# Ledger of designs, part 43: designed miniproteins, single chains

Each design is a single chain, and the fold is of that chain. pLDDT is the mean over its residues in the fold that is shown.

## One batch from the design tools (miniprotein)

Design m1570
Fold by ESMFold2-Fast:
Structure m1570 (fold): chain A 97 residues (1-97)
Amino acid sequence: MKEASKVSAASLLGIGATVNFWIVKEKGGGVQLLRDGAADLEEAFRLAEEVPSARPLVRKNAKVTAEVDERAKETEGEDGLEHARRLREELEREERE
């Protein structure tokens, strides 16, 4: 498990350089890049702590993951806003038709 996790952490180093959103999934040695819905970023940071060379890159990714986390929390509330916006568009369309 830990050896496979270290290999996955090495992949995160390449992604972090591009300031991309990322998440680690599948403890069976899977690292996936996701732009939205970062649920398991804790595992990514934990793995990076075991790789000493990853520490400076973790700081750079912390800002990116914080923004993804904030957006994920806001989008859960904005799902209602998007639904309301769609309803408003439909009513306005019916009013003009």
Scores: mean pLDDT 42

Design m1571
Fold by ESMFold2-Fast:
Structure m1571 (fold): chain A 60 residues (1-60)
Amino acid sequence: MVVLTGEFKDLLSAIGAAIAAIGDVPEAQVRVKGNTVIIEVPDDPELIAKAKKILDENGV
């Protein structure tokens, strides 16, 4: 399992990214801690790439 984290400017931005991750990578476990989104992804290169893209497009 690969753990990816992204920091966001506010809680609403973090929630938005978490919702996107849940929709696009349903196999992953998504958590929000304050302004930080934590995505635990199976060791699948395609799923890891999708999760990274979500964090990169919505992160700070």
Scores: mean pLDDT 79

Design m1572
Fold by ESMFold2-Fast:
Structure m1572 (fold): chain A 78 residues (1-78)
Amino acid sequence: HMEKGLENYEKGKKAREAGDYEAAVQYYIQSAEEFLKAGNYEFAAKVYEDLANLMEEAGDTVSAEQARKKAEELRKKA
């Protein structure tokens, strides 16, 4: 649901600010899944872009590219 998506997104942002990479990744994934369940492709795409940026900052360029492609696919459905 959209409310759970927003809650997990906020938790992901706080984990990222705290430097907890693993927690931030998990919360962003949960957020995107909840937005997808709600049919909110625009917010799901935004979350995948934030996830891609986080992964790139951590040096995981392959996972970052996959997340960016997922965001692009979701935007086409928005």
Scores: mean pLDDT 85

Design m1573
Fold by ESMFold2-Fast:
Structure m1573 (fold): chain A 56 residues (1-56)
Amino acid sequence: SSKEYFEKGLEELAKALGVSKETIKKWIKAGVDIGALASELGIDKAEEYFLKAHRL
């Protein structure tokens, strides 16, 4: 499901940046585009999961 892909994207992004998933969820509430962030930083696994979440 789109929610499962989104959660996996959050896990990969959190791991790459050394932060918690809760921290990333706070950034989303503040208006940060996490898909663009993953792409700009080359976090390919997070970007792939966010793309799959968007398509479903």
Scores: mean pLDDT 82

Design m1574
Fold by ESMFold2-Fast:
Structure m1574 (fold): chain A 73 residues (1-73)
Amino acid sequence: LPAALSPEAQAALREVIEAAKAGDTDAFNVAVVRLEKAIGDDPEQLRAASQALREAGLTDVAEAFEHKADALS
């Protein structure tokens, strides 16, 4: 997990990836909300999370995080 992420954001990101692998849509949506709250408006953490999500094949969520980071920069 990216070192730029806080420990809470790292845990939430792990939950997003695991829920996606399991095909658990409800757990995935809860984990994404938790990740968003853990990162807040930090562009560096948003970009780090976006990269990790993209590497996990979660392109739509990765693009949303990247777009938010770009808007805050």
Scores: mean pLDDT 84

Design m1575
Fold by ESMFold2-Fast:
Structure m1575 (fold): chain A 62 residues (1-62)
Amino acid sequence: MIGTYRAVKDQPKASPEFLGLKVGDIVEVLAVDPRDPNVVLARSLTTGETGYVGMDNLERIG
């Protein structure tokens, strides 16, 4: 679901297309991956980076 989310788990940047996250980082979810609904395209409001994130690492706050 599109909206503002908070990272609840650290996510290392394992590859260029994935977003690195620390617990407490705020991200804006832009789109859901059409092949896997557990993966979203998000933008970090902390760093401005855009990349893929697992939904299990996020909690919706807005």
Scores: mean pLDDT 78

Design m1576
Fold by ESMFold2-Fast:
Structure m1576 (fold): chain A 75 residues (1-75)
Amino acid sequence: GNPAAVEPLIRQLREDPSPRVRAEAALALGRIGGEAARPAIEPLVEATSDPSSLVRHAAIAALAEIGGEALEALR
């Protein structure tokens, strides 16, 4: 993943009217992973409450892929 994409992907996850685009942004953030994806952990947690089940599932998958850092942010 491209670390420079993290901020644009967070914006798409939060603001895009398309559930498909929001879900794709969540999955892309999970693929970036590691410390570069740390700013995305809180937006991804918020996305687990998205009205679209597609986005909620993508956010859960992304948080699982990021791993221990995401678990620390949830506690």
Scores: mean pLDDT 79

Design m1577
Fold by ESMFold2-Fast:
Structure m1577 (fold): chain A 90 residues (1-90)
Amino acid sequence: MKEEILKELERVAERLKRLFPEHQETIDELYKKFKEAIENDDYDAALEIVDELSRLVAEMARTAPPEHQDELFEVARELARIREKLREMK
């Protein structure tokens, strides 16, 4: 389960960095914190990080060109699924 969730968020982070290279540093920092939280079984901290990423994605969606909207909505759905999995692991 831990490896699966880490891989899912890694994919989300890679997609977001590809779409918005200007946010690479913030995304990398959030992923690092998420990995640390998961490795420490701190699912509350991991949920906070997913919520922070979801807010960032919502902000990106408001300013993104139309061609990026579909991928951002897919990312938002993936974050929601990761959030549900984390709640089940508590």
Scores: mean pLDDT 83

Design m1578
Fold by ESMFold2-Fast:
Structure m1578 (fold): chain A 64 residues (1-64)
Amino acid sequence: MTATELIRLLASNKTVEEIAKELGVSPEKVEEARKKYDELLRQGKSIDEALREVAKILGIELKE
């Protein structure tokens, strides 16, 4: 999955359950990932750094 695909999915109006199904992960992991993404951006981290941490939570390999 590319970083662009992941950011579009996280920024979508899809439910946690829909995103979890598309990524093959649990809904709890999607909620954790969204929360972490928001926290990192509020801390002034870059989108790239935030996406790397989100990918780790979701167990997804990002292609740079």
Scores: mean pLDDT 78

Design m1580
Fold by ESMFold2-Fast:
Structure m1580 (fold): chain A 94 residues (1-94)
Amino acid sequence: SMEEELRRKKEEEELKKRIETYQAQVDYHRDSSRLAVANYLAQIVIDKGRLYGLYELGLKYAFELIKLAENGASVDELREKYQEYLKEIEKAAS
């Protein structure tokens, strides 16, 4: 009947909205965690720069890590760039 079809469509709509809400929460917490990781990596890069007398270079790379995170870079991409920036600081110190 038309009434059974309308009821099923309403239940499907409610389930879809719930899934979308939970997906948004997953994305929010992933993004929040990503920004937190970027901030900690940035602090390490600053400290590494200070250790080698390259504070300005450390600040530059820290800022780039934060920008990447703000632009949606994954934790894996942030870790890769972090390792690259640490190597560049070590090279500049030698």
Scores: mean pLDDT 83

Design m1581
Fold by ESMFold2-Fast:
Structure m1581 (fold): chain A 61 residues (1-61)
Amino acid sequence: GLPAVDDATLDAAIDELAEKYGVSGDSREETLEKIAEKLGVSVETVRGMAELRAVQRQAAA
C-alpha cells in the first residue's frame, strides 16, 4: 500500500485535481464524486489518484 499521508496534503491534492478538471464541491466527498463523474471512473479510483498525488507532494516537500 501507499505510505500514510496527512489530511492537509490529501486535501491539497484533491483541490489540485478539482482545479485541473474544472470542478468544485462544498466537501471532499462531493469534489471526489464530481471528478469521478468527469473522468468516468469510480470515486475509489479518484481517491487513489489523490492519495498518489499526495504521496508525490509529500516526497517533494
Scores: mean pLDDT 77

Design m1583
Fold by ESMFold2-Fast:
Structure m1583 (fold): chain A 64 residues (1-64)
Amino acid sequence: KKRAIEEAGKAVDALAAGDVEEARRHLERLREAGGDPELVERALEALDNGDLERASSLAGQAAV
């Protein structure tokens, strides 16, 4: 729904800026807003491993 797409977009923007803390917050909000929980978990793992490009891709997929 609208909120999940919004949170995914904010997570992607934070990842592009290298703001790991902000990206993590928006990924958690994406999960709460009805994003795909498996893809959000994988995005959070990618973020923890410093793979910001992979985290961004997974966040976008989780909102669709």
Scores: mean pLDDT 83

Design m1584
Fold by ESMFold2-Fast:
Structure m1584 (fold): chain A 62 residues (1-62)
Amino acid sequence: GDDLVEALRALYQGKSEEALEHARRAVEANPDDRSVLLMASELFEKLGDKELAEELRKRAKE
């Protein structure tokens, strides 16, 4: 399955640890995909990892 889709599903189900795991995998598989970086950034921000969210947001702008 698409790791980004699985991360969103886990987030909506309150499964924060699974959401983080899938979000990390999505970024690892698509390190230069702007859309993936932006969506993962928002996921990490909602899950409390603001430092990683800011880093991914910067990558998405380049």
Scores: mean pLDDT 81

Design m1585
Fold by ESMFold2-Fast:
Structure m1585 (fold): chain A 70 residues (1-70)
Amino acid sequence: SEEAKEAAEKFKKAGDGGIEQALQSEDAVSKLQQLAKDAREGAKYVEKDPVLKKALEEQAKKAEEKKAEL
């Protein structure tokens, strides 16, 4: 529903900031790897919310892709 969509959008916005913060750190590779791990683990606990689960999986993929670019 709309509440689930808003929660997912807010989480996605916060997650994008997390990726940007990780990229600015001296330990960017490790930070991105941890962020991807945390996002994938979080997706397991929100399996009943498909919108939030998809947002977490997208964040994990984005962090993994940014790590591969380093």
Scores: mean pLDDT 73

Design m1586
Fold by ESMFold2-Fast:
Structure m1586 (fold): chain A 84 residues (1-84)
Amino acid sequence: SRAAALARLDELLARAREIPEFAADMEALVALARRYLETASPEEQRALLALLDRVLETVRHGPAEEARATLATVTEAVRALLAA
């Protein structure tokens, strides 16, 4: 659901405050994701949630370098979805 996706975005931003290195990338992702959610179908919302869960998992468990790479990849994926 949109509410669940927004909750994940809020959690990602809260996490970013602990790691300043990711703050700008997370802000970019949140802005794109929020725009996408405005017009996203239920299927698209589910896909976004899966991507956000991957980002959160990597931030929680992975090294900073891997977390940053995952953020970049997911941000580009959401940007591509908005362009379609």
Scores: mean pLDDT 76

Design m1587
Fold by ESMFold2-Fast:
Structure m1587 (fold): chain A 107 residues (1-107)
Amino acid sequence: MKVLTLGVAVRQVGATRYRVTVTLVDEDGNVVHRSEREVEAPSEAEARAIGVEEGARAARAAGADRLVLVIPAGDELALRALERAGFRVVRVVPVDADHALVTAERR
C-alpha cells in the first residue's frame, strides 16, 4: 500500500489571488512532489480546495492508495476536492479545535 501525506499551504497575495504550495511526502519522509503557483479564488478556503484537488491528483498519478492530510476543521470544500480527485474520505479525526486529520483512499 502506497501512502502519501499531502500538505497544502495558502498565502493571500492579492484581493482574490493566493499563492498555493502543494507538497507530497512518502512514509520515509521523502518529498516526492512539490509545486507552487498563484491561483485566483474568491476565498482562502476555495484556494485551499484547488491545492487539495491538485495535490490529490498528483498523489493518484504517483500511485498512492491512501492519502493523509490536515485541514481546517469543517472544511467541506477540501473534502469535496478529494472526492473530485478520485479519493474517498474514509476517516476524519479532530486534531485540535481548528484542525482535522483526514484519511482518504483511492477509488
Scores: mean pLDDT 90

Design m1588
Fold by ESMFold2-Fast:
Structure m1588 (fold): chain A 65 residues (1-65)
Amino acid sequence: SAATEERKEQIAALLVLHYGRTLSTRELRELFEKAYGERISRGTLSRLVREVKAERPELAAVRVE
């Protein structure tokens, strides 16, 4: 859906800003909420991070735990 693709682009932008760093899922969720003013569940965030990294393998340099 358009909403899912927008959220994936937003997540990709955050991963680019934190290239070469390790982030917890909690920290990435807090960054997402601060940047975009939207709440996201840990499950949805983890799934979308996996999808983003599958589509953009260069972002694997950002480890999300």
Scores: mean pLDDT 83

Design m1589
Fold by ESMFold2-Fast:
Structure m1589 (fold): chain A 84 residues (1-84)
Amino acid sequence: LSEEQLLEAEGAMYLMKGAVYERQGDYEKAAEAYEKAAEAFEKAGDYEGAAIAYRKAAELYRKLGKEEKAKELEEKARELEEKA
């Protein structure tokens, strides 16, 4: 596996973990997992995957009342969508 393939796999793993935590109602762990997924996808050059993961994290941070953090992640997702 190349470094890019390993980062893509890491992103997918964290995306799955985020979904599991979200279903359990652990929005803090879910948001953190989605952020880690986004970071891995971004490093892999998967800007579309990264943007999706950042948007998922932002939605959860809004549910947690962390409005400023949600806004930062939405802006980052928008910037990545422009690169894709």
Scores: mean pLDDT 86

Design m1590
Fold by ESMFold2-Fast:
Structure m1590 (fold): chain A 63 residues (1-63)
Amino acid sequence: SPMDELAAIAATLSPEQQAEFWRRFRARAAELLEEAVRNKWSAEQIEEGLRALVDEVAAEIRA
């Protein structure tokens, strides 16, 4: 699940990186979910959007 993938990625980060990862992810996930409700996204579209967001934030934190 996206949550299991999120937990696995977070486990590869330092505590400081984990805190920053969760901060950025929460903010962007909230915006994505707001857009999803507004535009009537399917559950599949929401899952794919959240997965892309996990990858994006993880890449930023590792840079």
Scores: mean pLDDT 82

Design m1591
Fold by ESMFold2-Fast:
Structure m1591 (fold): chain A 83 residues (1-83)
Amino acid sequence: KEREKFLEEFKEALENKDFKKINELIGEAIEREDAELLLEMARIMQKMKMDKEYVERLVYYAAGIEGWDEEKEKKLIEEILKE
């Protein structure tokens, strides 16, 4: 429930182009060390047709949290960008 509410708030911030709120929510996900949340946020950004660099940055943060190598990071980026 809390996760769904967080993602709806993130989607709303993206729709409203509220970059302050977007950055706050990304920062909160990083502070929580929730790599899966960051990947879900990246998928939302892709569905909303945000620039690839934003998706890549969120996957980079998730990779840093989980200790994923560059190959896994690149595969995740390619997978999300195909959506």
Scores: mean pLDDT 83

Design m1592
Fold by ESMFold2-Fast:
Structure m1592 (fold): chain A 79 residues (1-79)
Amino acid sequence: MMEKIEEAERLVEEAVEALAAGDAQRALELAEEALRLAREALKEAETLEEVTRATGAILAAIGIRASASLQLGQGLSGA
């Protein structure tokens, strides 16, 4: 379980770096993978720490996806 949370958190960090560097395509790809792993981790989370960390990674990945999509000009009107 913790391995998936750790990997998701690492991918979020890499996605943030890619987004800051202006590589929206890379940021989107990394955020999608982070979101996948974080969702899997949340399904099996049994402790408050696991739920908190997995949820944090999900929210971060969603935010990065939205920012990356806006930079690519692919979605300016979505919720």
Scores: mean pLDDT 80

Design m1593
Fold by ESMFold2-Fast:
Structure m1593 (fold): chain A 94 residues (1-94)
Amino acid sequence: SKEEFEELVKEFEREALKTIIFLSMAKHSNNKKEQQEYIQSAKLHIKKLEEILRKLEELARESGDEDMKRKVELMKETLRQLQEQLKQLEAQHQ
């Protein structure tokens, strides 16, 4: 439903914000163990974002709503940017 879609959008935005915070904390930590813990937290939240996005994409497909499809594409781009930031951090620490 449209209501379920809007709830999942809010959940996506909350999980994206948590991911941004953990990636920032990893980047600014001077402690190797803390950096790895923040990286693992970011990975967990990215996995949650991927799951939420799959549900959002399914709802948009089932509804045929072009506005819902546009929102999904913007969220896909957000996820891609967060995944790239994670990749860069992992490359610096492995």
Scores: mean pLDDT 88

Design m1594
Fold by ESMFold2-Fast:
Structure m1594 (fold): chain A 66 residues (1-66)
Amino acid sequence: MSDEELKRAARVLWASRADLTAPAEDFGLPPPKDADELYEQLKKLRPSAKDWAELFRAGVAMLARA
């Protein structure tokens, strides 16, 4: 996964956020207020993520508390 792919994924998740339902999780990061902030938060979590599905779930959980 490249930074460009992650940025595109963050934009898609942010655009769809009204349709997403997930428990709010505390990742030790502030709630994202826009797609660029979501991208930066996901970029910080990416080295610890096992796969794309784990990173996607983290993104959805971050949006649940935004």
Scores: mean pLDDT 71

Design m1595
Fold by ESMFold2-Fast:
Structure m1595 (fold): chain A 71 residues (1-71)
Amino acid sequence: SHAEAEAYTEQGLEYLKQGKYEEAIEKFEKALELDPSNERAATGLIVAKYLKQHPEIAEEDRKKFLEYLEK
């Protein structure tokens, strides 16, 4: 359901804010299984995968990605 997909998207964003990228990826993937058109989940997945591979990215740049996803 769309409501269930949105719940997984919110969980992914919470993990992403905590720097728990693997958990964030898992939640965003579940959201996209339920609603493949969920732009927030799709963007969140891309961001989480990128940040997992690039832990050296500055805190300010990480916050910009999170701000974008919350809009």
Scores: mean pLDDT 80

Design m1596
Fold by ESMFold2-Fast:
Structure m1596 (fold): chain A 85 residues (1-85)
Amino acid sequence: SMEERVRERIDRLEAALKQLEKILETSTDPFTLKSIKKGAEVLKKEAERVIALATDPELIQRARELVGKADELIKKINEKLEKLS
């Protein structure tokens, strides 16, 4: 169903976010940090699309939480990049 596809998408986005967070903790390479920033920006846009298309309140809430976490991750990446400049 469409709802099951949306849930699977959110599950994949949550897993991707965790991987980006892990890379941020372990990497000091500016090229890697710029790469995960682009990943976080794409993830945020995908989560925003879920909010626009989903009708299930649980899935909308999970997608909103993903947007917030992606924004926080982007902020942390930018702060780390600034320190490396």
Scores: mean pLDDT 88

Design m1597
Fold by ESMFold2-Fast:
Structure m1597 (fold): chain A 97 residues (1-97)
Amino acid sequence: SKEELFKEADDAIADMAIYLGKKLLEQGRYDDAIKVYEAAIKVASDERKAEVYINLGEAYLKKGDYEKAISYFKKALEIDPDNERAKKGLEEAEKKL
């Protein structure tokens, strides 16, 4: 359907933002990565939002903002309760408090 085509286009944009954000994190550009991920959340489907929330959690964890990291990993787990990356990230962030 036309709605499915728009969802596929939006998810492709979200995937590109995840890729760019990861490259920015590798460069230590945490605030730039966070801005890219925040933009991705606005267009991502519910299925893709879980992955973007995980990447936001990981970015805040690297930045040392453990409370925000916990918040985003919990948001990811609300969408995908069995997500091992989100569970691991949440445990790591909680241990840093």
Scores: mean pLDDT 85

Design m1598
Fold by ESMFold2-Fast:
Structure m1598 (fold): chain A 61 residues (1-61)
Amino acid sequence: MARVRALKEETIKNMRGKSQTERAQLIQQLAAELRALGLSPEEIAREVMEVVNEVQKEEEE
């Protein structure tokens, strides 16, 4: 749990100010790390979607 949260927070932080291509790479890296932690495909999809939504919300203008 704590590791998943830390990875999500780090990914959100790293995605700020990045290009679309770089953000896609960071999302793929996050998904791979979550899989390595033993999350199911459904859990990975949910966590990834949460990160994407948070970044979009923070960069809304």
Scores: mean pLDDT 78

Design m1599
Fold by ESMFold2-Fast:
Structure m1599 (fold): chain A 65 residues (1-65)
Amino acid sequence: DAAATRRDAQRAIEYAKEKGKEEELQKFVDEMEKRGILTRDQALAVFLALEEMKEAIDRIIEERK
């Protein structure tokens, strides 16, 4: 759904500003677009999903210590 992807893209931009990851976000998006792997909105949405997954994995690892 293109509308859902745009919404996730907007959330990714807000997340990057909040976490100080704007440069990481820009590099990821630019690389994905340059290589024709993902559109800008898709790359933004994927970046957010990867960051949320990293946070979930870190929580699981901490619980197992």
Scores: mean pLDDT 80

Design m1600
Fold by ESMFold2-Fast:
Structure m1600 (fold): chain A 99 residues (1-99)
Amino acid sequence: MSKEELEEEVIEALIDMAYAIGERSGDPETAAKLIEKLLPEVKSPRVRARALLHLGRAYYKMGDKEKAIETYEEALRLFRESGDEEGVKEAQKLLEEIK
């Protein structure tokens, strides 16, 4: 494992934790702010797409449906570019639920 790969794994875990904290506390705004803070550190398109799914969910829970849709569509593009079939399916399902 390279240092860069290890850093991406840590960032991915932090993003997942940020979303989980927001869910548990009922504070989607805090989840969104934490994820937005971590996004500039993300180098992997796959990890970025995953972060954007969590961010879109947070925006939706905050009542910002338009921003959630835009964020999910960006995640979908990144999953398609990286060949992540599971990510594509998850992003499409989330878009169908809010469109």
Scores: mean pLDDT 80

Design m1601
Fold by ESMFold2-Fast:
Structure m1601 (fold): chain A 118 residues (1-118)
Amino acid sequence: MKKVLVVDDDQERLDALMAALRERGYDVTGFGSALAAKQALDAGEKFDVAVVDINVPGGSGIDLIKYIKEKQPDVKVIAVTEDPSKIPEALAAGADKVIMKPTPVDELVAEVDRLLEE
């Protein structure tokens, strides 16, 4: 079973995306902060895909993407942002895909599917 990490500080968005991914058959772990996500990685949690909101509390989402890629370079990362100025920084940090908000949950699920097929 593929494992997906979701990091978003909006609880309604987080819950909706986690539910949709679980319905798709993924094992999903979600956090409202970059710090909590880093703690899970440090505890030995391994993921196949991470969906990271760039503007989460507990540190920069860009820094979290760098940390994920340094510790688990095989993880595919989708960065989500409302700020187009952060696109180059997210890609430089190792994001495999950057998606601009607003985005429907189904679109994020489709991108997770696509990255896991490649």
Scores: mean pLDDT 83

Design m1602
Fold by ESMFold2-Fast:
Structure m1602 (fold): chain A 57 residues (1-57)
Amino acid sequence: LLDEGLALAKAGKLDEAVEVFRRVDPDNAEAQFALGSTLGKLGKEEEARAYLLRALE
């Protein structure tokens, strides 16, 4: 799932990447960081910040 989401994000399919990352374990720091970064690229800055902070825990 994480690799699938990363591939979608690199292809510019940001909405699909977000959907895939949301299916990864919520305690997975790498997935939380990837989700936050992708949401930031979509302009969803408040949501992006929340996931990036979770990734640092």
Scores: mean pLDDT 76

Design m1603
Fold by ESMFold2-Fast:
Structure m1603 (fold): chain A 56 residues (1-56)
Amino acid sequence: SRKEQLIAELEAAAKELEERIEELRAQGDSPRNQLLIGVYEIAKGSSEYLIERIRK
């Protein structure tokens, strides 16, 4: 269904964000990398929040 497809897309997006966070952490803790990690963490949390809301 469309609902299941949307959840799958959000899960894929959250996984990609997690991989980007891991890559940035491996590159070092520069101020730019810390800022980007923070932004990606928020985006990942938003995707996870939406998945839970959709499952209701």
Scores: mean pLDDT 84

Design m1605
Fold by ESMFold2-Fast:
Structure m1605 (fold): chain A 88 residues (1-88)
Amino acid sequence: SPLEEGEEHFKKGKEAFKQGDYEKAIEHYGKAIEGFSAAGSPRVVEALVNLGKAYKKLGNLEMARAAYEEALRLDPSNEEAKKNLEEL
């Protein structure tokens, strides 16, 4: 299902991020966002925050900002997205 595919890619994205492979993390978080969005899952917000963190690690601050702003558009109460946006 799209939800199960989203969760699997989210897991792979987190593992890639942990290993310092931020480009691979971005690829997997993007696929996780597609799966979570197709499923209507609120998990999409967490995937967007992690996507922003991966872009920030690569120095792509514009893409990091876009990801955090999208997370806040979907969940205005997300403290992690707010904090990460303020730290850009």
Scores: mean pLDDT 92

